# Designs tried in a protein design run: designed miniproteins, single chains, continued (2). Part 103

Each design is a single chain, and the fold is of that chain. pLDDT is the mean over its residues in the fold that is shown.

## One batch from the design tools (miniprotein)

Design m7583
Fold by ESMFold2-Fast:
Structure m7583 (fold): chain A 67 residues (1-67)
Amino acid sequence: KEKNRYLIEATSYLFSYAVSGDEAALKKAVEYFKKAGLSDDQIAAEIAAMQAAVAALDKRLELLKAK
């Protein structure tokens, strides 16, 4: 399914952006989310959710490294 493929691509690029801060990856993620039929509000929510998830993971990894 075309929409599903775009959604997978968008999520992959968004994860890359959230981990690295690469704005080119964010641009590609937004383009694929738009192709998947997401609104600007939905895209903003996905970006916020991914950034929050990566920040939580990073903090957890810091705690593990401290041991």
Scores: mean pLDDT 80

Design m7584
Fold by ESMFold2-Fast:
Structure m7584 (fold): chain A 67 residues (1-67)
Amino acid sequence: SADVAKARELLRKAYSSKYTEEEIERIFDLLEEVVQDALKTGEALNLSSWSPDMREAVALLERAFRG
């Protein structure tokens, strides 16, 4: 979906200086799992220490997974 693609681009923007493309894709896969699990269990994610780009990526993934 468009929201998933935007979330990927935000992760690349946040991590491109520190990680390889393959590592960024792995981080993205883990982020998808974390967001899906939080939605499934009803647990709130503590995003207070996360960058605005990362919080936007989580919001986009939540929107994509809720339909």
Scores: mean pLDDT 78

Design m7585
Fold by ESMFold2-Fast:
Structure m7585 (fold): chain A 60 residues (1-60)
Amino acid sequence: DPEEEEKKKEVAKKIKEVIDEIDKKHNENTPEKTAEAFEELQKRIDEIAKEYGLEEVVNS
């Protein structure tokens, strides 16, 4: 279905953009920076999942 396909593309695009942003920031080899990057990634993915009604899948 075109509508479902477009929705999935939008979610994937937003998640990829977040991952790319965090990956660019995550260029330091400290545990603290790695933990912060993971925390930011998880928070942003949770926000996207909640926006698209996928909260259960992400939380599982």
Scores: mean pLDDT 70

Design m7586
Fold by ESMFold2-Fast:
Structure m7586 (fold): chain A 76 residues (1-76)
Amino acid sequence: MAKVTVVRKDGSKVEVEVDEEASLEEVLEKLEELGIELGGLGGIQLGVMKLTGEPDPVALMRATAKGQELEAEIAK
């Protein structure tokens, strides 16, 4: 099991145990199902980076897109 550190919307950090064989997209979906509200781009990327030995370009693109959308929403 891998531990993923995520930054929540309130700025607090939480560690979640996830399957090491899970895809980055699957981990992100699981965090949403657990009700963990991610912070901006940094929060999502931090979680992604801790799970991968080699980055999955598709998962990284999705995480980055979600983070960018979140950052734009917060900046409004």
Scores: mean pLDDT 56

Design m7587
Fold by ESMFold2-Fast:
Structure m7587 (fold): chain A 82 residues (1-82)
Amino acid sequence: GEEGRERALRADEEARRRGAAGDARGAAEAGRRAAEAGLEAAKAEETGAEGAAAGVLGIAGGADGGVAALRAGDEEAARRAM
C-alpha cells in the first residue's frame, strides 16, 4: 500500500514539474500514472479499512482533480500575471 502511494506521489510531482516546465503532454501522462498508482494503493488498503470506499473515491477524484487542478492553476497564474 505505502509503496504504491509513494509511486503515486512521485508521479504527481513529476506531473507538476513537467507542467511547470511547459510540458503539458508529459504532465498529463505523469498525472495519469499517478492516478493509476493511487487507485491501486487505495484498493489495497480497502481490504483492511472499513469506510475505505470514500478513500478510493477520493483518490479517483484526485486523479481527475490533478489534471483539472493543473489547468486551473495555469489559468489562475495567467490571470494573476495579467
Scores: mean pLDDT 60

Design m7588
Fold by ESMFold2-Fast:
Structure m7588 (fold): chain A 104 residues (1-104)
Amino acid sequence: EEEAERLYREGLLAFSRGDYEKAVELFKQAAEIATGNLRAEAYFLLGVAYMKLGKYEEAAKWFEEAIRVSTDPALRQTAIDLLIEAYRKAGDFEKAEELEQKRK
C-alpha cells in the first residue's frame, strides 16, 4: 500500500497547486491499487478534482464509489453532500432529490 499512499500524496500536492487534471490522474492511479479506506479517500478526492474541472457527471460517479467502499461515517456524509451538489450541477435534479430524501 506504500505505492498507493505515495500516489495519493502526489495527487494532494497537484490538487493544492490547482493542477486538477494531474490530481485526477494521480488519484485514479492511487484508487486502482489502494484498498479499504485509502481507496475510498482516493475516490472521494477524484470526485472533488472532477468538481473543480466542472465535470459533474464524472464527479458524481466517483462520489458514488467513495460512498460504496467507505466505512468512515464522516467521509460518507461529506461524499453524500457533494454527490447531491454534483447531481444538481449535472442537471440530475431527480437523483439529487431522491438522495436528500434517503439521508433523512
Scores: mean pLDDT 87

Design m7589
Fold by ESMFold2-Fast:
Structure m7589 (fold): chain A 115 residues (1-115)
Amino acid sequence: SPRDAIEEAFTAALAGDVEKAKEYFSKLPLEEQERVIEGLETAVRQLKAELDEAIKNGDKDRLEQVKTAAEIVANLGRALAEAVKDKNPDLAERARQIASEAEQLKTKADEAIKK
């Protein structure tokens, strides 16, 4: 089912297996791929807000959580970009933007932890 494919893709991304996540996302109809991309765009916005608050409060545990979540979102974005590139180039660009922004959040969280 679409839900099972999404769950398996997220499990693979959590393990850093972008290729396996791509295989599961490639099984989704385009509408479901679009919904996942929209959800990840929301997740990136939420992670930006959480990062800013964690930096302000010196909350190293929250910074570690943001770093981990950002890494997973970056893996999901890369997997989705590859899964949709032949079906919809605009969605592939949005997925690449998600991966890029998530990598920036991961870097900022890591730098804040080291201070």
Scores: mean pLDDT 89

Design m7590
Fold by ESMFold2-Fast:
Structure m7590 (fold): chain A 87 residues (1-87)
Amino acid sequence: GPGVEKGIRILLEEPTRRLRAEINRTLRDPVARRAALDTLDSLTRAAYDEILRLIRTNPLGVSDILQLIAQRLAEIEARTRAVAEAA
């Protein structure tokens, strides 16, 4: 329901907002910064869509949902940082 979707959005948006702020503060090359931010946005959207699809198709408990969010956040951070560092 709307409460679950809002909860997932908040749990994804807070850490990704902090990472976005860090990238904007530390990464000075505009091309590299754009690539890192585009990666962050794409992966965050993909994670949100995947989690919502999984919840709709499978009966998942709160613990399972929180674990999925944590796993996707770790992947988002690692991949976004890799793009930022490669620049």
Scores: mean pLDDT 84

Design m7591
Fold by ESMFold2-Fast:
Structure m7591 (fold): chain A 70 residues (1-70)
Amino acid sequence: SGREAAERATEAELATLRELAGSDLSADQAVKVAEARLSPELRELFLAALRAFDDDPRVAAQMVLREVES
């Protein structure tokens, strides 16, 4: 769940999400970054956000950040 992912988010994972939120990466490139640097739970949140927000990786990363920071 989003709550469990938020409780386990490291500063490095938050930095990765902030980088994705500010980047010009394609959805495919952003997925590769998420696969390499995020936990499985945060990766699944990011992929779900991508699907919900028209495969926009910046919006998806912003939504995951709001979820983990709440």
Scores: mean pLDDT 79

Design m7592
Fold by ESMFold2-Fast:
Structure m7592 (fold): chain A 75 residues (1-75)
Amino acid sequence: HMDLFGLIRGEVPFSEELVKQLFEELLKTNSVPFLIAALRQLLRVHPEAREPLIKFVEENTEGDLKKELLAALRA
């Protein structure tokens, strides 16, 4: 999983598959503030990840978590 952390630090090039894998790993942490902070950091390094992340949130989250993540991604 070093490649996923490299992606968020800007040490590896953008890949939709790595963005998807990173998002899935972040969902497992069960911490909304950590998830939001990590996604915002990813978008600072890889702004092209915004649309794939919005799609992943729409497909993989529900309720208040989905609303909070979509607000963070669109801010």
Scores: mean pLDDT 75

Design m7593
Fold by ESMFold2-Fast:
Formats: C-alpha cells, sequence, structure tokens
Structure m7593 (fold): chain A 89 residues (1-89)
C-alpha cells in the first residue's frame, strides 16, 4: 500500500504539473497527504487491505492510461475503481 501511495502521488503530481502548471514538489506532497487520508478513510469504513490495494492499482493504471492518451484503458480502470468503491460503501 505505501509503495502504491508513493507511485500514485508521483503520477498525480506529474499530471497536475502538465494540466494545471502546479509545482511538482507541492503537488506531490498534496497528493501524498490526500491519498494517505483516503486510505485511512477506507480502512475506517472496513475496507480490506486487498480492496485498498486493488483500488490503488486501478487508480495507478488509470493515471498511466491518461498520460499515454489511451482513452479505452482509462475507461476500463475508472470502471474498476467505481466497482471497488461501491463494494466498500
Amino acid sequence: IEELVEELAELLARLAEKEYGLDYEEAYELAKEQLTKGVETLKSKGASEEEIKELLEAAKNYLLALEAGDEAAAAEYAAKMKAILEKIA
């Protein structure tokens, strides 16, 4: 989970820099903080470590697909994230 949070924060910071012109280091710190809070919220709702890991992996692949311009792959991973979140709720 910690490794996936770091990887997601890096991808989010990269996208924020490209799309919104945000400073990479500031975007990275903000993304890491928000992702960490999100993981703790999911744990408090009774999400399993496996469910959280699947969600983070789907989110990582979604961001990679967006960066590559692969709209079909991005849609697939967005659907996976939604399905996992619906199971937790």
Scores: mean pLDDT 78

Design m7594
Fold by ESMFold2-Fast:
Structure m7594 (fold): chain A 73 residues (1-73)
Amino acid sequence: DSKELLEKLVKEGIIVVQLLDANGNVLETRVLKSFEELEEYMKSISDPNHSVVVAGPLLSAEEIKELLEKAFK
C-alpha cells in the first residue's frame, strides 16, 4: 500500500517524490535522501503538465513550497 510506505519513509527521514501526469496517474516514485537530490530531480522534469507530490520528515507546507520554487528556478 503506497500510503503506508510513504508514511513510514517520512518518519525515517527520507524524502519521497511521486511524478503525476495531468490526470493524477503515478508515472514514477523516487526516494531521495537530500535537498540537493530533490533539486536535481525537479530540474529533470521537462513536461509542464506533470506535477510532483513531495513527502518529507518534519517539513511544513511552506518549506515544501520553497523547495519546489527553488528547484524550478
Scores: mean pLDDT 64

Design m7595
Fold by ESMFold2-Fast:
Structure m7595 (fold): chain A 84 residues (1-84)
Amino acid sequence: SIRQELLALVRLIAAKGGAYLVERQLKTAPPEKQAELASLLARIKQLIAEMDEILNSKNPDYDRLDALFDEINQILLRAEELVR
């Protein structure tokens, strides 16, 4: 449905925004935190690529997309803890 597609697009935009914020934090992070932040950023980018593939499919798996978005949110919480 149009509503499901819209919500999935909003999640994808939010995920990309999260990646952008982690990348900004990585630029000012202490050396001891840079490696973990870089790994978290790489994982977010992989999950975003999978979300893009789901949205480009003829029959998008919205449950899978929501699970990927939940994983991104957990990664963002870990990144926030690292930069406190």
Scores: mean pLDDT 89

Design m7596
Fold by ESMFold2-Fast:
Structure m7596 (fold): chain A 62 residues (1-62)
Amino acid sequence: MSEEEIEELLEETERKATELYLQGKLDEAIALIQKTAEKLKEWGFEEEAEKLERAKQSLESL
């Protein structure tokens, strides 16, 4: 994947996770972030995966 495609994926994931969180679907928001982070890690984008993992941890701490 190109860097632009990764950036778009991160933005889309954050948008969808925020929508789920605002709907009270915290578990679904966390699951979405986790799945995207795992895919990024599999594709070799470790830094981007860690960024999503930090976002997930922030949500889990609420």
Scores: mean pLDDT 79

Design m7597
Fold by ESMFold2-Fast:
Structure m7597 (fold): chain A 63 residues (1-63)
Amino acid sequence: SSLEELAREAAKELGVPVEAAYTAVQMILQGKSEDEVVTVLTRTHGVDPSSARELYRYLKERL
């Protein structure tokens, strides 16, 4: 799907796990805030806060 392709490209570009990128896509589509997405990515997927914010912003501008 196009959402899976977006998640894979984000993961490749930002050096994060593809599952983290896909989780971020789903949360953004559910209307979750940047801080909520960053919290889940850091606590559940081990993504550092700066990379998590870059991932959110990368995806938000493409969704």
Scores: mean pLDDT 88

Design m7598
Fold by ESMFold2-Fast:
Structure m7598 (fold): chain A 91 residues (1-91)
Amino acid sequence: LTTNEQIDAFIKEGRKATLRFLFEDKNGNLSIVEREVETEEELQEVTKEIEKEAEEKGLALLTGFVLADEEQREAWKKTLAEIEASLKANK
C-alpha cells in the first residue's frame, strides 16, 4: 500500500497525484479506477468515495497505489501480477 506521506509529498510539490485502485468483482474479474488529487483533503474525500462506490457495486478493494515514478509503476505491476496469480490459483 502507498503511504499517505508519498501522496502528501506530490501534493506539496504542487503536482497532481494519480491514485490507482484495483477492485475484484463477484466473478473474480479485476477492474482499475483512477483518480487525480491535488490536496490532502481531496485524497481523504476520494478514498471515502471509492470505498462507498465499492460497497454499492459489490466490489472488493484489493489495493491502491500512487503512480509517482517508474519505481511505483513497477511495484504496481508486481502487485497486480501477484494478485492475479493468487486469484487464478484459488488457494
Scores: mean pLDDT 68

Design m7599
Fold by ESMFold2-Fast:
Structure m7599 (fold): chain A 71 residues (1-71)
Amino acid sequence: PSEEELDAEVQAALIEIYLAIARIDLKRGNPESAKEAVEKAKEMLDKANLTPEQRARLEAGIKEIEKEIEK
């Protein structure tokens, strides 16, 4: 793969890692930490050069976690 393709895959993986951290924090009763992880994921998503499929999936994940944080 090209550097551009590798960068996109790395960015997607990092966003997924932050979403996983947010989910774990919510399960542990740490909504503040979960919110911080989601904010980092959103910042990276806004700057990331992703496929439409990757972007849609990650956006859905962010929305799901945000909904759980607000409960």
Scores: mean pLDDT 80

Design m7600
Fold by ESMFold2-Fast:
Structure m7600 (fold): chain A 87 residues (1-87)
Amino acid sequence: MKLYKPDEKLKKLLESVGFKKDYYTLNEIMYALGKAVEKLKLRAPPERPNLFDLRGTPLGELFGVDEFDASKFDELKERILKHVKEV
C-alpha cells in the first residue's frame, strides 16, 4: 500500500474535516476531500450540477482553480498528487 505525505495546504484542509495523520493512502485523501466538499456546502449551477464553484474556498486555493467537475474525479486525483509526496 502506497502512503503519501500531504503538503501544508492539503494537511490543513484534511484537518478541517477531522483527518490528523502524517501519512495517508490516496483513497483516504480522496475520501477526506469528499467530506471537505460536503462540509463546505459547495454550490453548482442548475445547468451543471457537478461543476462546483471553488472561488474563495480552501479547495480553490489548494488547486488554483475556480471550478471543478465532481464527475471527473480522476482529474482531481492528479491535482491531489501535486500536493503529496510518496513515502
Scores: mean pLDDT 75

Design m7601
Fold by ESMFold2-Fast:
Structure m7601 (fold): chain A 62 residues (1-62)
Amino acid sequence: GEKAREAALRGARALEGEAREKGLAVLEAGADAEQAGAMANSIGSRLEGELREEAIEGGLAG
């Protein structure tokens, strides 16, 4: 629910600079998937793929 999203976003905001921006984007995607609930079957799998691609791309770039 909303509390889960608030906690995730609060954690991301604790990070600094680029780390905060990257963490916020990832947690926002995760929080949206959690809020999707019953619709998470299609939306969650898409976000999961995007998050994994983002992590792989970041690892290759950095």
Scores: mean pLDDT 51

Design m7602
Fold by ESMFold2-Fast:
Structure m7602 (fold): chain A 62 residues (1-62)
Amino acid sequence: SEDLEKALSLVPEEDRPKVLEAVKLAKEGKLDEAQKLLAPIFQSLPLDQAEELRANIMGYLS
């Protein structure tokens, strides 16, 4: 998926497995667990990149 590829490109290589696990959890309805994995990543990114990451994750989950 283009949205997932863009989401992964916005995060450090070491954080990509966490993004993949978080989107998997979100697809299973485990939103609290997904948010716990994503929160440190969003906090570490510049605001514009964090917003783009959120948009691409939401696009993938749609």
Scores: mean pLDDT 84

Design m7603
Fold by ESMFold2-Fast:
Parts: C-alpha cells; structure tokens; sequence
Structure m7603 (fold): chain A 102 residues (1-102)
C-alpha cells in the first residue's frame, strides 16, 4: 500500500510547535540535574526539535515520529540515570516528564 504523506493543518502545526517548545523547555530545565551521558542525549534531542521548529512544512508522520523520539529520549535518560545511581528525586522527575508525554 502507498502511504500518503499528510500535511498538517495550520492549527495542527501551531499546536505541535507549542508542544515542541514545551518539551525543549522541560528538557533544558532538567538537563543540569542529569549525568553527563544523559546531557549529551538531551542536547541531541533539543537540536533535533529546534530543527523541526525551523521547518516550514510538517507532516502528521513527522509529528508522530517526534513524539516517539521524545519518549525514547526520556526512557534512555531514565536508564542512564538509574545505571549511574543518580538521586531518586532526579529519577522521579524524569519518570513524571515521561508520563506527561505518554
């Protein structure tokens, strides 16, 4: 089957951009509390999301992919922090952020 690329409406793009900006802000807020390995993962995701905000066109498929990338990033950060023996308050903050995006 040919998968049609569906362009997002102006309203969907506006809502998506607002969501991306919120995710970037939350990632920037938590970053200084994280292990250096987690900080690198967060920086890569912020760079990717900032590139999405600069794109004039966004497809529904790209919006779905961005949400999955956000979830995957937080899950990866959670695993890094648990392995590093980070403070439980930091782990709890990452878990709450992951729940808010799921």
Amino acid sequence: MVVRKILASEEEKKEFRAWVEEVIAKLKEIKPKLNPESQKVVDETIDYFESLLKSPEITLQEMIAAKLIAIGTLFQVLLIEKKAGSDQSVIDEVEKLLESLS
Scores: mean pLDDT 82

Design m7604
Fold by ESMFold2-Fast:
Structure m7604 (fold): chain A 78 residues (1-78)
Amino acid sequence: SALLEEALEAAKESAEEAERLLVRAYLQGEITPEQVNAIAAAGRALAAEAGITDLLSPEGKALIGEGYVAELEKLLAK
């Protein structure tokens, strides 16, 4: 999926841009609700593991984006 590939690249720079692309992919039927939830959970889990409670901080946003990259790479490998 071109949108999922764009979302992966966007997640490296901005979690918010990746989220916009993931919403578009969901609306186009390219990703399931379960897959969207897994990507969102991966971002939150990585921030939580690092002890970051302020998810709106630059560091929190960067870790969320990193979690999105990891989960999107798994999804695109299938």
Scores: mean pLDDT 81

Design m7605
Fold by ESMFold2-Fast:
Structure m7605 (fold): chain A 56 residues (1-56)
Amino acid sequence: GPEMEEVRRRVEAAARSGDNAAARAAALEGYKKHRDVLTEDEVDAAGARGAIEAGG
């Protein structure tokens, strides 16, 4: 859903900058913002997808 895509895009942007701490913070912020809609597994999946898309 759009919440997962927001987490993915934020993690991708942070990961593309080479800042692993920012990527982790983006995933955690997404979980906190959307915890009533997203499960922890969904946030982890979105974060992993963002990291993959950033790294190729």
Scores: mean pLDDT 75

Design m7606
Fold by ESMFold2-Fast:
Structure m7606 (fold): chain A 82 residues (1-82)
Amino acid sequence: SSLELLNQAFRTGDTATFQAFPESEIEAFLRKENALSGTGLSDETLSTLAHEVSSGKKTVLDVDVELGMRSLKRAVAKVTGA
């Protein structure tokens, strides 16, 4: 499914694969991730993030920061590709 592929791309930091999806699919994924993590971002912010990543203004890592879905260790691992 699109959500499984988006989840894989998101968790591996594969920005190119993530950006290849329609903005609507990216937005749906981000809404689900926001709900599951309890990060409390507004629908307007999630729509903006979906647009910024789909347009190439933000990477998957930038979005992961905004969602607050990471510990410091995970954040470092994603930045370094480790």
Scores: mean pLDDT 74

Design m7607
Fold by ESMFold2-Fast:
Structure m7607 (fold): chain A 66 residues (1-66)
Amino acid sequence: SDLERALALARERGAEAAKKLEEDLGLPVEYSAEAVGDDTVRLVLRAGDIVQESLVSAADLLAAYA
């Protein structure tokens, strides 16, 4: 399904981006991606005191990583 594919891509791409950000900042960076509906993915990035949360449609994620 599009959701399953979007989750796989978000987890792979987000984990790689988080590693690069951790290298650039010199501090721990945590990342997670979870389904919160039939077509929506919740992305969370935590770096020190900074927390960024996003809700993105599976379709938008697939388009962004295309």
Scores: mean pLDDT 81

Design m7608
Fold by ESMFold2-Fast:
Structure m7608 (fold): chain A 98 residues (1-98)
Amino acid sequence: EEAVKELEKAIEYLKKAREALENGDFDTAISYLEKARREILKAGDAGGISPTEAVALALETVAIIYGLETGQLSREEAIDGVKRLIEAVEEALKKARA
């Protein structure tokens, strides 16, 4: 239960990042991805998600940020990446509630 708030915040930030990407606002998307990464790591520290899973999800957010900053990822690829992250964090939230 203690990590539930952190996972909920991460999902909210990832959804805002997706909206920013769909609107072509990469700076706003990167800001929200960084916020989501922090909340995912906090959830791992709080025990609501395994430390290994938290690190893996955090690395995926960093990969999307780096890909957007360097032009290695298209907008569409970044949106798909964020969609997968939202699904993974929602699954982690369901387990944390159980």
Scores: mean pLDDT 85

Design m7609
Fold by ESMFold2-Fast:
Structure m7609 (fold): chain A 67 residues (1-67)
Amino acid sequence: ALPTVEELKQMNDEQLRKLNPQILSQYLMTLLPDEKVEEVGRIKNDYLRALAALRYIQTGKLVVPQE
């Protein structure tokens, strides 16, 4: 099952790597506001996209990785 928002807020990078990055990325994108969906959707790597979306959920700040 996919993690809840409360579980996502406590999730570390090791736990993130255990999940399917494609499925997780799609799920996390549904939790973002529309303005952030466009920015995060430009990240090509599924893991880095999931990580950026997760960090936004945890901190309210978007950090786009260099690819």
Scores: mean pLDDT 77

Design m7610
Fold by ESMFold2-Fast:
Structure m7610 (fold): chain A 72 residues (1-72)
Amino acid sequence: SEEEEREKLVDEGLKIVAQNPVLKGYELEIMNIIMTKSAGKSLETLEKAIEAVKNAKSGQDAIDKLRELSKR
């Protein structure tokens, strides 16, 4: 289901944030954005958010990309 896929993507994103040393010091802010700003977003947007976190060059880069994806 979409709900199960969404939960899986959120869990994957949180694990990436916890394990990525590039994001050190920004983990709580990034995790909070994923958890709070994923609500009501499409699965496509959530997948893009996780890719942005995975490919981030810094914690600030991840935050900037996530905030851009959260705009409407």
Scores: mean pLDDT 79

Design m7611
Fold by ESMFold2-Fast:
Structure m7611 (fold): chain A 81 residues (1-81)
Amino acid sequence: SAREEALERLEELVEEAEERYPEDEKFNKALRNMLELAKKENFSLDELAVMARIAAQEARELGYEELAERLEELYRWIVEK
């Protein structure tokens, strides 16, 4: 499903963030908490899109521009579907 694919893409981006910025414990913990919330069975595709957008804004605030753009691409992919 679109939701399962979006969730998998979000999980890959969260894991990439942990690999690229392992010293940013606070950011990585926040991203993991968001991912766990998104994994709940009653979490909709629209809610997942909002979650991806929030993660993109957090990454941009921290100067992680490449990660922020990829998270925003995920958001756009969801809303264009």
Scores: mean pLDDT 81

Design m7612
Fold by ESMFold2-Fast:
Structure m7612 (fold): chain A 76 residues (1-76)
Amino acid sequence: SEEELKRVDEILEEAQRLAEEAKDPKGSLGAGVAAGLIGIARGLLRLGKMSGEEAVRIAEEMLEKAKKAVETGEIV
């Protein structure tokens, strides 16, 4: 559980960094939305409403969307 929370935190920091460094406003927004969703999954994990495995999976999927948003300027 603690290791899974640490992984989610690391992924969240990467997604936030992508949003901050994105030059295109649409790409920045897309990465920011992905980071927000990772933050929600983290919160649900801490509340015992989501498993660590599911939170990590969501974080990884959202990070891929953040990377794509920065590359393409697409939201989500």
Scores: mean pLDDT 85

Design m7613
Fold by ESMFold2-Fast:
Structure m7613 (fold): chain A 89 residues (1-89)
Amino acid sequence: GGEKVRKAKEAILEFLKKNPDKWFPKKQVIEYASKKTGASKETAEYAMEQLVDKGLVERRTNAKGEELIRLDMETYKLAQLEEKKKALA
């Protein structure tokens, strides 16, 4: 992926890390990431899908049909450790 995708992923993770036990509306988080990074909404959604695929972010739909996302802190911490191992190797 390009630099915009990486920055969007970072913005999403920063947003969710502030309240890791809280579910946030997907639309709100995507709009935040898009505004913060200058990436398109589509790029921010693609970045979110990559985070979900890696298990760093959980997704569900509430009774109102709204998509919610939440950070998986334990998976996130493990991913950070793996990145540090790769940088050292």
Scores: mean pLDDT 80

Design m7614
Fold by ESMFold2-Fast:
Structure m7614 (fold): chain A 67 residues (1-67)
Amino acid sequence: TEELKVGDVARAVAPSPATGPGELALHEGEEVTVLGIEETEKGRFALVRTAAGRVGLVPVELLERVP
Protein backbone atom coordinates (compact mmCIF):
# COMPACT_ATOMS: atom_id res chain seq x y z
CA THR A 1 0.00 0.00 0.00
CA GLU A 2 1.55 3.28 -1.14
CA GLU A 3 1.48 6.40 1.03
CA LEU A 4 -0.63 9.31 -0.22
CA LYS A 5 1.26 11.99 -2.16
CA VAL A 6 0.33 15.39 -3.60
CA GLY A 7 -1.48 14.85 -6.91
CA ASP A 8 -2.83 11.40 -5.98
CA VAL A 9 -6.49 10.49 -6.33
CA ALA A 10 -7.84 8.83 -3.18
CA ARG A 11 -11.17 7.30 -2.19
CA ALA A 12 -12.92 7.44 1.18
CA VAL A 13 -13.07 3.90 2.66
CA ALA A 14 -15.71 5.06 5.18
CA PRO A 15 -17.79 8.22 5.72
CA SER A 16 -15.59 11.06 6.95
CA PRO A 17 -17.43 13.34 9.41
CA ALA A 18 -16.03 16.84 9.82
CA THR A 19 -15.14 16.70 13.53
CA GLY A 20 -12.80 19.72 13.76
CA PRO A 21 -12.01 23.09 12.18
CA GLY A 22 -11.01 22.84 8.51
CA GLU A 23 -12.12 19.20 8.24
CA LEU A 24 -14.16 18.03 5.24
CA ALA A 25 -17.10 15.62 5.34
CA LEU A 26 -16.93 12.88 2.68
CA HIS A 27 -19.28 10.08 1.65
CA GLU A 28 -17.94 6.51 1.58
CA GLY A 29 -16.53 5.92 -1.92
CA GLU A 30 -16.11 9.66 -2.68
CA GLU A 31 -12.98 10.44 -4.72
CA VAL A 32 -10.70 13.38 -3.92
CA THR A 33 -7.44 14.86 -5.18
CA VAL A 34 -4.65 15.14 -2.60
CA LEU A 35 -3.30 18.70 -2.36
CA GLY A 36 -1.07 18.19 0.67
CA ILE A 37 -0.26 16.14 3.75
CA GLU A 38 -0.36 17.79 7.18
CA GLU A 39 0.89 16.24 10.41
CA THR A 40 -1.10 17.49 13.40
CA GLU A 41 -1.40 16.72 17.12
CA LYS A 42 -4.57 14.72 16.21
CA GLY A 43 -2.70 12.64 13.59
CA ARG A 44 -1.89 12.86 9.89
CA PHE A 45 -4.40 14.60 7.61
CA ALA A 46 -4.62 15.04 3.85
CA LEU A 47 -5.68 18.38 2.42
CA VAL A 48 -8.02 17.29 -0.39
CA ARG A 49 -10.28 18.71 -3.06
CA THR A 50 -13.52 17.06 -4.21
CA ALA A 51 -14.79 17.07 -7.83
CA ALA A 52 -17.26 19.78 -6.74
CA GLY A 53 -14.35 22.01 -5.63
CA ARG A 54 -14.77 21.61 -1.85
CA VAL A 55 -11.41 21.72 0.00
CA GLY A 56 -10.57 20.52 3.50
CA LEU A 57 -8.70 18.13 5.77
CA VAL A 58 -9.49 14.41 6.01
CA PRO A 59 -7.73 11.83 8.26
CA VAL A 60 -5.37 9.79 6.04
CA GLU A 61 -6.64 6.51 7.58
CA LEU A 62 -10.04 7.16 5.92
CA LEU A 63 -8.45 7.48 2.46
CA GLU A 64 -7.15 4.79 0.12
CA ARG A 65 -5.05 5.71 -2.94
CA VAL A 66 -6.79 4.88 -6.21
CA PRO A 67 -4.31 2.85 -8.33
Scores: mean pLDDT 78

Design m7615
Fold by ESMFold2-Fast:
Structure m7615 (fold): chain A 96 residues (1-96)
Amino acid sequence: GTPKNSKNVTLSDLLDFADTLFRAKRSKNDILGFIFGVAKRSKLDLSDFKNEIPDLHNPYYLLGAMNTFTGNSSELLNFIKDLLNEDLEEVLKKYL
């Protein structure tokens, strides 16, 4: 059957995931896919990012959509904004 339970994730969990993918030399789009999936599942307003949402067929988007964000929505939206506008390494240095 379809997985029915979402896992709760914090900004710290998302940073750990982003660092793991960065060290594995995965693309920025994979990290963005996961985070947008989490934001969508968490019912955050993504209107400001409508044209920048990664391909919905990205497997990391689907993985992210299985998780619900626990924390301040403004912090997650600012993290997404930083990831879109800055190099991944510089964003991770800022938040870690």
Scores: mean pLDDT 75

Design m7616
Fold by ESMFold2-Fast:
Parts: C-alpha cells; sequence; structure tokens
Structure m7616 (fold): chain A 118 residues (1-118)
C-alpha cells in the first residue's frame, strides 16, 4: 500500500499528516518502534507520533532529533517506543507542523515490532 501524505493549512501553519502504519506483536513484551521523518526546504518541522492499539493509546518513550542536509534542507525526526502484548496491532500516526513559507520535501512513518531480549 502506498503511504498517504496530506498537507493542509490550519491556523496559519502547514500541517502534514502521514497515513497510519501498523504492525502486530508476536509475543508479550515485544517492543513497537515507530519512526517519523519530515524533510523541509526551509526552517524546522515540529514532529509528533501517536501510538494506539485496540485497547487505546499507549504511553510511548519518545526521542526527537533534527539534521541539516548539504542541500540546505532540514529533517525533523521522532521515534516512539512502547511495550506491546501478543496479538496487539499497533497503529502509528505522524503529524508535523511546518513553517508556512517552507516546502515539504518528504514525509514518512514506519513501525516495526522487535522481540524483547530477556
Amino acid sequence: MEQKVEVKEEDGKLVVRVSPATATAKEDGDIATASLAVRVENGEAEVRITLETSDGKIEPEVTTSTAKYADGSNVAMATAEALVKRGETVTATGEAIVPKDSKVLSAAIDITVTKRKP
């Protein structure tokens, strides 16, 4: 499936929404890791990841970072990690707020589930 990226002007800002990515846990205590990256031509994007299961929103550990590329563009990144139960499907959604005078060059969200090492 192609990932859907929507850009809309809301409250005088450009809001980028990245379509949900999903992964299913194999074992209790697996770790769901969702990563969002938004690249902009000028300025910096503010990025947010939401994780949700059938039981509701999960409380992730979130790390954010930014990087400047040689072409002058900037990438804002967020990574969210949470423990999940066997058979739970985790949905990751990405949102970014971008300066109105900038251009979105790329936006992508992924999610993986990895085994917890004992």
Scores: mean pLDDT 76

Design m7617
Fold by ESMFold2-Fast:
Structure m7617 (fold): chain A 101 residues (1-101)
Amino acid sequence: VEEFVKKAEDYVRKALEALRQGNVEETRKYADEALKYASEALQKDPNNPRAKALYYTAQGLIAAAEGRYDDAIEFLQEALKIDPSNPLAREALALVEERRA
């Protein structure tokens, strides 16, 4: 589980950096990888809150890459309900809210 969670976190960080740079294609690519590894973590431990938060964070970043910012915000808010202290989900929400404005 931990190895998959670690990889999902690393890909979320890469997606966030791509999003800050306005690189939609890289944001989507890295968010897809993050979703893959978060999904693998959840298959092994379905109730892992860190993995669930990463799963929703990755979906939020995919939605943001597609220009669907309201959907992105809903996914990121769900991640923060599960793991309120998650710094990656909080950063993703802030970046998406700036993009919507």
Scores: mean pLDDT 85

